# Designs tried in a protein design run: designed miniproteins, single chains, continued (2). Part 39

Each design is a single chain, and the fold is of that chain. pLDDT is the mean over its residues in the fold that is shown.

## One batch from the design tools (miniprotein)

Design m5430
Fold by ESMFold2-Fast:
Structure m5430 (fold): chain A 88 residues (1-88)
Amino acid sequence: MKEKVEKLVDELLSVLHEAADRADFDGQVQLTLLIIEAVSTRFIKDPKEAAKAIAEVARKGADLMESLGFTEYAERLRKIAEEAEKLI
């Protein structure tokens, strides 16, 4: 469980950082706040609660990516959310 949660956080952060490199200033600000939320999931001790938080951040990220026109990043984040939801 813990290894799967750690992998999902790493995948989540990878997508958010890739998007931040492509975004304009307003998008970078929103993505930075979301990266802070994503990093915060690493401090959740219970793997199921961590998985819930990861799913929530990934869903928020997907919505943000769609608003920014990053359809491929939105799809990648939805897949991360679905994988996290399977761990709950």
Scores: mean pLDDT 85

Design m5431
Fold by ESMFold2-Fast:
Structure m5431 (fold): chain A 74 residues (1-74)
Amino acid sequence: VEELSDEEILKRAEELLEEGKKYLEEGKYDEALEKLEEALRLLESLPERTPEALRLEMEIGVLALEAAVKKVFK
């Protein structure tokens, strides 16, 4: 299979993060969590955790927590 460069991995993680945000805004918390988990897993495939990767990981963590809380109390 074709492997992504580090920059493409970061870009795809950002795209998945934005999809997760969209699902969360639509009240689709399970779908939001799936997209956020995919983004996090992709970032974990990076050989080095850059400041950009750490920033994305933190943003994903905050949104995943929000989705999980809203899922429980919906």
Scores: mean pLDDT 79

Design m5432
Fold by ESMFold2-Fast:
Structure m5432 (fold): chain A 63 residues (1-63)
Amino acid sequence: MIQYSDTQVQSILSYFNQINPDRAQQFQTQYPSMSDSQRQQTLNQMINDVVQDTSGVTITPTP
């Protein structure tokens, strides 16, 4: 898994707040109870879901 700094985590969360705020909010709610490895796994999963949407299917733009 790719390790992210706190600054990178905040940048990723800001991005997800634009495209999937429910998922970003869920992650933030669970964040204080997660271990570093769980945080990294959850972020990697979120990023992978977006990458698959952009590479394999058309992303429906929702403002």
Scores: mean pLDDT 67

Design m5433
Fold by ESMFold2-Fast:
Structure m5433 (fold): chain A 65 residues (1-65)
Amino acid sequence: SEKEKKIKELEERIKELREELKKLMEKLRASKDAPIEEITRIIGEILRKIGEIIELELELEKLKK
């Protein structure tokens, strides 16, 4: 099924983004003593990844209905 294939592709992409998010959060924890500019950049990347995950999860819900 084309629908099932798209669901699997979206789930796989979400999984990859969640792993990237985990790495960014770990980097943020390791960067406590880093310059504020670097911390701000990492936070920006985290927020962007969260946004991407939410968008893909909403697309998944539409496909499952």
Scores: mean pLDDT 85

Design m5434
Fold by ESMFold2-Fast:
Structure m5434 (fold): chain A 70 residues (1-70)
Amino acid sequence: SNKEQGRFFRRQREALGLSQRETAERLGVSQSTVSNYESGKIPVPKEHMRKLIDMEIDEGIRLLVEAVRK
């Protein structure tokens, strides 16, 4: 459902430490669009969900590399 998708999107954004505005800038949308995604008012396009997931994966890899290096 859109609500479940929106909750997943919000959790991933928060895990990245990003505000709704910063996430909107990275996705090329308005902050109100991000708010509507998270509330479930509109569906999250697959491309935007994919980009958010990829950012979280990249951050996880970065933290792992940093931990191993030090």
Scores: mean pLDDT 82

Design m5436
Fold by ESMFold2-Fast:
Structure m5436 (fold): chain A 91 residues (1-91)
Amino acid sequence: MEEARKYLEKAIEILKEIAEELEDEYPEAAEKIRDLIKLAEEALKNKDYDQAIEYLELAIELLKRLELSEEIKKKLEEAEEYIEKAKEALE
């Protein structure tokens, strides 16, 4: 469980960086990503790891619908990797 939390915290950190980079080009998407991150952080505080993962996956799906730079795409892939590792740690 502690390992899953660390992976989800890393995914959240990366998604926060992506949201900050998208503020000028996609302000509405950036705001929605931040809202999903807040919900995921609340779920983590309550130890609702499955709910936290669901919110973070919704943020990932939103980002995949946008035309992103290669740099942001690499960060997105890294965030997805951490979410996958968190899921594996919960099994």
Scores: mean pLDDT 86

Design m5437
Fold by ESMFold2-Fast:
Structure m5437 (fold): chain A 75 residues (1-75)
Amino acid sequence: GPAPAPEIPTLSVAELRKYLEELAKQPGGLGEAARKVLDSLDAIENAPDEAARGEHAKALQDSLDTIRRLLAEAA
């Protein structure tokens, strides 16, 4: 069977993108926030400098926090 990794030190960008793409199909602010996260991921991967990467990582964290809050409000 598949070998589940109990430890994921480096998150798979492909798996994260798949989840976010599904979320981005949702109408409203949740979909907007998911698109922002996807955009930040792309910006991080294409960042020319570590400083730029850090700024995009902060934006990513902020957008993820927004998604978590919106999901809690929707529940």
Scores: mean pLDDT 71

Design m5438
Fold by ESMFold2-Fast:
Order: C-alpha cells, then structure tokens, then sequence
Structure m5438 (fold): chain A 66 residues (1-66)
C-alpha cells in the first residue's frame, strides 16, 4: 500500500468519525484540518478516488456547519 493510499484511508476513517459527532467549534476545526490534508493528498495523487471522496464528504460536513 502506498503512503498516499494510507493517508487517504486514515482521512476516510476520520470523516466517518466526524460525521457521527455533533457540530462544535472543535469539530469544525478538525474538519478544516481534514480538508487541508485531503487536498494535499490529492495534489500528490490526483487520481486517488478515496482522497477525492473524503474531500467531498469533508466539504459537505463543513457546509452543514454553516
């Protein structure tokens, strides 16, 4: 498994966890950090479907936090 794939899988697990938590200032900051990391993974591996899906889900969570 590549390092990018490992990072993407960790990001996916983090999104799954955050989706089940109530939205708070701390949770929002965690989602923002997750978005930045997912963007970094996609820059290194643009074809990674897990990283792309994770970024989309994290953005959706952040929109709901508005």
Amino acid sequence: MTEAERRARRLQAAVDYLEERPLSDQTIKEIEALLKEAERVLKEDPSNPIARQTLERARELLEKAK
Scores: mean pLDDT 76

Design m5439
Fold by ESMFold2-Fast:
Structure m5439 (fold): chain A 72 residues (1-72)
Amino acid sequence: SMEELERDIRLALARMALAVELLTEESDLEKATAVVRLATEKLGLSAEEAARLLLEAGFPRSVVEEALRRAE
């Protein structure tokens, strides 16, 4: 469906943003917070989807949980 295609595009954009963020010299927490904010505020993804992307990329759960709190 069109909605599924749009969601897949938004997820792909979030993954690209994460890949770019991983090239920065920022802390893991700052990288994770930037990705959560972009995914939720600009791409309309849920906090759960943003958290899953970070966990799949190898970010510690404690860092992801703190990033979610800071992005609120």
Scores: mean pLDDT 85

Design m5440
Fold by ESMFold2-Fast:
Structure m5440 (fold): chain A 56 residues (1-56)
Amino acid sequence: SKDTERRIAILFTASSIRVTGARLEGDLERAREIEREMLEELAKLSGVSVDEVRRR
């Protein structure tokens, strides 16, 4: 749906900012955690598996 697509775009944008912030602080573990959480949220919203989201 258009709502799901909008939410996905927002999550990508917000997560990219958060990951960049963590990397700038040198917290690579935090950056990886944020990336994982983003993929899990995207999978939940899209109704697909995390692996499928990663392939897209």
Scores: mean pLDDT 71

Design m5441
Fold by ESMFold2-Fast:
Structure m5441 (fold): chain A 71 residues (1-71)
Amino acid sequence: MTAKEYFEQGQELFHEGRYEEAIEYYDKAIELDPKYWLAYAVKAAAYRQLGQDEKAAAYVQKAHELDPSLR
């Protein structure tokens, strides 16, 4: 699987409300592409759905740092 394929699988799980499993697939995408800012952004969204606001904020910051539109 590519980083994009893991990201897409995570998105399917996120839509099903399976946030912990979605995070696992976003982590796989990040492992293959550490600059995949979208994977950090959706990982933050998943943590928000789980009520883990501190973790969500950290991943929002990471996504912002890596976003090529902001550099």
Scores: mean pLDDT 84

Design m5442
Fold by ESMFold2-Fast:
Structure m5442 (fold): chain A 60 residues (1-60)
Amino acid sequence: SMEEKEKLAERIVELRKEYLESLGLTPNEKELEEGKKDLQTEPLERLKKGVEDLEEALKS
């Protein structure tokens, strides 16, 4: 559903922000907002994979 896609896109943006902060970088809020809109156009399975990949990166 669109609601499920929105939640996954929001989670990916949160994880991207955490990843950048873990590297000592300051996230660009405008780029994160634009990225969220782009993510909402992706297939649901790609969004699920994106969450998994970022969660794995943060565990390392």
Scores: mean pLDDT 81

Design m5443
Fold by ESMFold2-Fast:
Structure m5443 (fold): chain A 96 residues (1-96)
Amino acid sequence: SPWKPSPEALKAMQELIEAIKNGDYEKAAEALKRVHELGDEVSRFFASLAVGIAFADDPEKAKEVAKRVPEAISGLRAAARMTGNEELLKAVEEAE
């Protein structure tokens, strides 16, 4: 299906990208939760993947996001597997 996020989902994704750029895992978790509430399956998956990639070098921040947004765990796990990051994978699995 063509990707057509709602204006509210798009705003949540924009807030997520800004939080990621600032290294703010608490705001990233809030925005990611909104993407999971407002977004379609594609938006939810890519937002979760983006968080996992962005916090790959800080697995403890990724773990805290996973604890706050357990719906995102599958996308975070995909990011760890795609990047071969064993520390990120372990941190995300410990949050489950």
Scores: mean pLDDT 84

Design m5445
Fold by ESMFold2-Fast:
Parts: C-alpha cells; structure tokens; sequence
Structure m5445 (fold): chain A 55 residues (1-55)
C-alpha cells in the first residue's frame, strides 16, 4: 500500500512537473519519511514504466 502510494505520487510528479530525479527522490523521502534509497528505487521504477509507454 505505502509503496503503491509512493509509486503513484512519483508517476504524477513525472507527468506534471519538470523536476529532476534527485528532486523527486528528496520530495518522496521527506513526504513518506523513507530513506533516499527507498525513494530512489520508487522513482526509478516510475521512470522505467513511463519510458516503456513512450516506446
């Protein structure tokens, strides 16, 4: 559930903003009170999913 919420948030930020990967990681880390490593994994998963849609 928490990971699903983080993934949806990351996807929404990627779609609606020009924030860098680092900025999104910082945002998610602070919002969900998780480590930067966990947030980075979620952000990369969201980016991979979006890249696949563009192919």
Amino acid sequence: KRREEMLKEAEEIIDNTDLSEEAIVEYLSKKFNVTREEAREIVREALQKKAAELE
Scores: mean pLDDT 78

Design m5446
Fold by ESMFold2-Fast:
Structure m5446 (fold): chain A 71 residues (1-71)
Amino acid sequence: MLEVEQTIAFTYMEISLAKKAIEQGDKKAAEELIERAEKLRKKAEELGASEEEVEKLRKEIEELRKKLEEA
């Protein structure tokens, strides 16, 4: 499960960076970071991450997209 755990951790890192980019008004960086988080979330799901963990990641990414739309 190392690959799953690592991919989940990287997804959360990209999410955290995207949140900061949005707060700083860096829309371009936020868009790129959200795309990276989405790809990593899909990879985690394919690697067998739990449904609960995948749903949590999806919710975080959706919230980021909504904030970016309002920024």
Scores: mean pLDDT 83

Design m5447
Fold by ESMFold2-Fast:
Structure m5447 (fold): chain A 78 residues (1-78)
Amino acid sequence: SEALERMKEIIRELYEKMKNTPDPEEVIELYKEAAKEISAIAEAAPLDEAELEELAREMSKLVPLIEEYRKQLAEKKK
């Protein structure tokens, strides 16, 4: 669907921006903005089960990267 393709493009652009952004605070902000945009698309055009599975696979690529940035920020305080 067009909604799924738009969401996948947002995720791919986010991944590229995160890789090229050295500031972890800016990376977290980029993630939040992308999540908000994806949420808005999902409200307008709900995904079916197969599309949700495909979106989850794309999102899974971002989760370890976001968690690593959050961990680094938390550990820097010690």
Scores: mean pLDDT 76

Design m5448
Fold by ESMFold2-Fast:
Structure m5448 (fold): chain A 74 residues (1-74)
Amino acid sequence: MEAKLERARRLFEEAEALDKQARRMEKVGQEAVAVSTEYKEQIENAVKSFLEKLRRQADEKREEGRRLLEEAEE
């Protein structure tokens, strides 16, 4: 049980780190748009694509963590 809870905790921490990375990437994208308004759409599309990838990875880690919690509770 303890090992499963520890792994679930680590997975949730990894998902949180991905969420923080996504927030940082969005901020960088906004800063890039501010200095390069001509390329606003291209920058926003690139950022959205990257954010979708990060969100997918975070969701996968949360789902795995949730499964481990259910398995530990049994």
Scores: mean pLDDT 82

Design m5451
Fold by ESMFold2-Fast:
Structure m5451 (fold): chain A 93 residues (1-93)
Amino acid sequence: SADELAEKAIELAEEAKKLAKEGKVDEALELLDKALDLLERAKREGASPELVRKAAEAIVEAAMEVLKSAETLEQILRAIAIALRAIGIELDV
């Protein structure tokens, strides 16, 4: 279901946040890309606005954690782009 996609996005974002805290920035960014894709699909398929918001917030929090551990400009820009896309999805709900 669409709600299950949003819930999976939350799970991946939480895992990405843990990886970022461990300094595994590239792995965290890969999970966030997957979480963002799931969130975009969940929204298109009619997931509840509450779950879309929770998933977007989880992705933003994880991206902020990545930003604390990021060592390259590419990693910083990727984290910012992910956060901005998640915010855009939340605001369009």
Scores: mean pLDDT 88

Design m5452
Fold by ESMFold2-Fast:
Structure m5452 (fold): chain A 74 residues (1-74)
Amino acid sequence: MLDKAEAKAELEKLTGKKLTDEAVDYLFSLLGTDTLDQATIDGIAEAIRRGYTGDSDVIDKDELIEALARAPSP
């Protein structure tokens, strides 16, 4: 299980993008948890890669919400 800091680092590594602290806080709030497992992080990273249409090196909370909305989970 990864905490917010560990999840942020893993998501940034898997997506090749930086995430704001607000974006990571939103994810944990949305999922109602203080930790995420690797499978959940892998799924979120895949959703971001499929849904993110911007060219920014940084994904904020609003951009994250839009990316997840474009790439529904299987």
Scores: mean pLDDT 80

Design m5453
Fold by ESMFold2-Fast:
Structure m5453 (fold): chain A 81 residues (1-81)
Amino acid sequence: GLAEEAAELLREAAELAEEAGLEEAAALLREAAELARAGRLQEAAIKAARAAELAREKAPDDPKARKAAELARKAIKLLLA
């Protein structure tokens, strides 16, 4: 379902955030993926949005950070559909 698809996007985003050195963003994305699988869709979206903002603020020029933020935003759209 959409929640499972969102969880997979959030997991991929977390890996990219970790590769970019964004440990806090990666942790938030992992938590968001678990919340999405648990059906806690609004809480998952809030954590994913915070992670995307951290990626933008801390690593705006890192292509992996940009991709992590892109995947997080796509996941948020699926969670709030």
Scores: mean pLDDT 89

Design m5454
Fold by ESMFold2-Fast:
Structure m5454 (fold): chain A 110 residues (1-110)
Amino acid sequence: MKSWEEYLVLGQEYLLKGEYEKALEYYKKALEIEPDSWAAWLGLGEVYLKQGKYEEALEYYEKALKIEPDSPAALLGLGRVYKAQGKEELAQKYFDKALSLAPNSKNAKA
């Protein structure tokens, strides 16, 4: 009935409203149509992170990163999960990598 892009937008809308159950439903519907939607995997990671389900959040951010390896959003998400788990050194490595890819990767170290 709807495109995967329409389900992705609905997932984002419900995530912003804090309606996590509906956000998960729509992100999963997007993935049923387009399994390679890195944005939908990223959205699932964000929902689970907000719910404090860190193991699931890591799995979904890693799926997003497998599809889009240089995604600053996925790298920041992984860093945020590791920081919430108390893994400060690992979190910092992901934050540093995300920063190197956005905004000025071409100007890093001339």
Scores: mean pLDDT 82

Design m5455
Fold by ESMFold2-Fast:
Structure m5455 (fold): chain A 75 residues (1-75)
Amino acid sequence: MVEVKEEVLDVDEESKARIREMVLEEAARLGIPEAEAERAAAEAIETLEATGAKAAVRTVTRDGVTSTELSIAAP
């Protein structure tokens, strides 16, 4: 079974904190270094602030394997 959860986040302080948190949590789960994940989260947040775009977070779980995808949506 494949389960997809998608959430759209506005560019505010709470959403920025949540984007960072989700990226770090998923990276820790996958064994990705925290420094790498934090850099990726910071880059995504910077892009959102610069463009005024919204972030979309998609979490896909398939057969016990969870993958988180962060995308930037234009307003």
Scores: mean pLDDT 68

Design m5456
Fold by ESMFold2-Fast:
Structure m5456 (fold): chain A 74 residues (1-74)
Amino acid sequence: RAEEVERMGREGKPEHVEPLIEALSDPDPEVRRAAARALGRIGDGRALAPLAEALSDPDPRVREAAREAIARIS
């Protein structure tokens, strides 16, 4: 599942943005981290507010990925 999310980021398709935003709420922290990285790679501004919420994630690796993604997009 995390591998699939990372593949979506590599493909960079605009249609993947909404599924990746949904993946930021996945119960698996590896999936949430992959989703944050993928959204940062795509660079779509729609991800900014969901990524800002991910800055409060309980997993520090997810918080770091969200910070990096926001920096890439903004």
Scores: mean pLDDT 81

Design m5457
Fold by ESMFold2-Fast:
Structure m5457 (fold): chain A 73 residues (1-73)
Amino acid sequence: MRLPTDAEILLTFGLIYRGIANYLESQGRKEDAIEAYKKAIEYFEQARALDPSLKEEVDRLIEELKKRIENLK
């Protein structure tokens, strides 16, 4: 089994928090969803900092989540 890199682990945490935020949004818990989306963005930014080759993918994910946050405000 291939061991993930530290950057891949952080990317995975970002995806987990995105999933949590999607669930909270589906429950009408807008403020909780925004906080979870913000945590997802933090993990994505950390992953990008450790592995700049992820920049294109991570920037796309961050922009998607930022737009979702704005729509929830």
Scores: mean pLDDT 84

Design m5458
Fold by ESMFold2-Fast:
Structure m5458 (fold): chain A 76 residues (1-76)
Amino acid sequence: GPLTPEQEREVRLALAEIAFALSGLTDVSREQIEKVANGELSDEEIEELAAKSRTYNGLPKDVEAAKRLLETLRKA
């Protein structure tokens, strides 16, 4: 059957944590992870996090791919 609201929140939190880990954003607060899980990031916050992901990994990442990942997590 469909996920319960509690299970959906747990999945969203896990996906947010994975997204930040893959982006190399090691200084991300729990509050930021919860904002991603709840779909509460603004367009400006998504662009800032995508830009930071490149710097934190020391290797250029596809900023557009990172932005799309965060936008996908924001959509309900």
Scores: mean pLDDT 66

Design m5459
Fold by ESMFold2-Fast:
Structure m5459 (fold): chain A 79 residues (1-79)
Amino acid sequence: EDFWLYLLAVEAVRHPEQFSPELVKVAEEILKTVREIRKLYEDAQKNPEKRDEYNKKIAELSKKLVELMEKFRKLYEQQ
């Protein structure tokens, strides 16, 4: 169910004219956060000596992503 919400966020960024400006802004933040998490996972694999630092950043961004997904769901329900 969270996966379809992510796909909806992708759609909101691709077709912003079909969604409210607030919804599009949160969707853009979700996609940016997901990309940052993905890059940190890749960087952690390439730099094992810094894995602890990358894991801390991933944990912080993952918490932010949960909060953004909750905000996105709330805004979507109100449209």
Scores: mean pLDDT 82

Design m5460
Fold by ESMFold2-Fast:
Structure m5460 (fold): chain A 63 residues (1-63)
Amino acid sequence: LSEEQKEEIKKILIEEGGLSERQAEGAVQAIEDLGARVGAELIKRFGGVSEEVAEKIVEIAES
């Protein structure tokens, strides 16, 4: 992920996903380590993020 993609994903996770800054940082790390789809599924399952927010994150990470 580029630095711009990381910042955009963090912003969406905090503002639309309701995650804390620390949770959003961990979520970005999961996307980097596991890939966009697997990372987004973990964020949805364990972070309580909606399908819509998870889909937005995948779109940004794959752009």
Scores: mean pLDDT 80

Design m5461
Fold by ESMFold2-Fast:
Structure m5461 (fold): chain A 79 residues (1-79)
Amino acid sequence: MVKEAEEAAEVARKVGLEEAAEELRKAAEYAKKAEEAKAAGDEEAAKKAAQEALEHIAKAAEIIAEQPAEVQEALAKAA
């Protein structure tokens, strides 16, 4: 998840979708926090961080859905 979100953010940035790239960067940060919390045994913190990551992914997906099919396809391949 973290790697996928980071790669998606990089692709979004390259195609000029700065807002989507920012949301995907936030998703990657929260996904990393979820992994760290899970490693520490903090199930509640891991769940909360994972939920935050999903919310940012959903926001990025809304922006991407308004783009041409080629941009959507490139971002889907990164995920």
Scores: mean pLDDT 73

Design m5462
Fold by ESMFold2-Fast:
Structure m5462 (fold): chain A 66 residues (1-66)
Amino acid sequence: SLLEEMERLAKELEELEKQPNTKEVLEKQIELGVREVDLAVKATVEIRKENPEASAEERVKIFRER
């Protein structure tokens, strides 16, 4: 599921924050952050398709309740 993938990425980002602030670690944090945004966009598109008449605020609520 998209939420499971987002949770895994968030966990991986949290683990990277515990590592030394090397350039390589910071670059990886940026890459994972971009991936997390991509997954959030995909989840939003899926919710929009399932709930086409819902407002943006209602779609955010549906996303959070999953």
Scores: mean pLDDT 72

Design m5463
Fold by ESMFold2-Fast:
Structure m5463 (fold): chain A 87 residues (1-87)
Amino acid sequence: KLEEIRKKIEELVERGTRAFLLGREAALNGDIEAAKAYVKELEEIIKELERLREETEDPELRKLIDEVINSIRGAIKKLREFIKKLE
């Protein structure tokens, strides 16, 4: 199960990276609605990471999840700043 959780974290990191890059591209192209949709996807990824954190007792995995959540929160903040400049 720990290996399954690690793989899920990796999948969520890849999804988050993709969502941020596509959201930034959408914002740069003036597609505010698409950029907002990617912010929502990043928020959903955080919820999935929080669920995985509850499923593990491993302190190293919990720390990794917390670090990933903080990274994604930073991405959301940057993306929202891009969106605000276009509004």
Scores: mean pLDDT 87

Design m5464
Fold by ESMFold2-Fast:
Structure m5464 (fold): chain A 80 residues (1-80)
Amino acid sequence: DHLQQGSKLYAQGKYEEAVKEYEKALAENPNNALAWLMLGAALAKLGKYEEAVEAFEKAVALSPNSEILKENLEKARASL
């Protein structure tokens, strides 16, 4: 699936291609908190911290009790 394809590209350092696959996953299911998290992580690797924060905020909104999502959001905010 697109989320798995994006994660493989991310592991290879192909962050722009990973972003495209995560965006496809979100087009199919916009309520996928993991896909928002992975999109934010790839955007942060590209130095796109404002966009990474927006993606992490969407992930936290979908899973507000997730410590790992909150930690990723705070790290991205610290890079602004």
Scores: mean pLDDT 87

Design m5465
Fold by ESMFold2-Fast:
Structure m5465 (fold): chain A 72 residues (1-72)
Amino acid sequence: SPEEAYKKGIEHVKRAEELLAQHPDSLRALVEAIRHYREAAEYFSKAGNTELAEDYRKRAEELRQKALELSA
């Protein structure tokens, strides 16, 4: 259901935020947070919330760029 998809999206967002807060300079935490934001975007898309899905796809890409800089 859209409601269940939305709930799953929020769970992934919370996990990403926890990882970033606990390990702000960890490449491992950044990579895991990117995965969670991408999963959140998929669930928000399934829930019919295209704006929220687009927002979290963008946030995942921004974190990906940060991860690339930290690995250089």
Scores: mean pLDDT 88

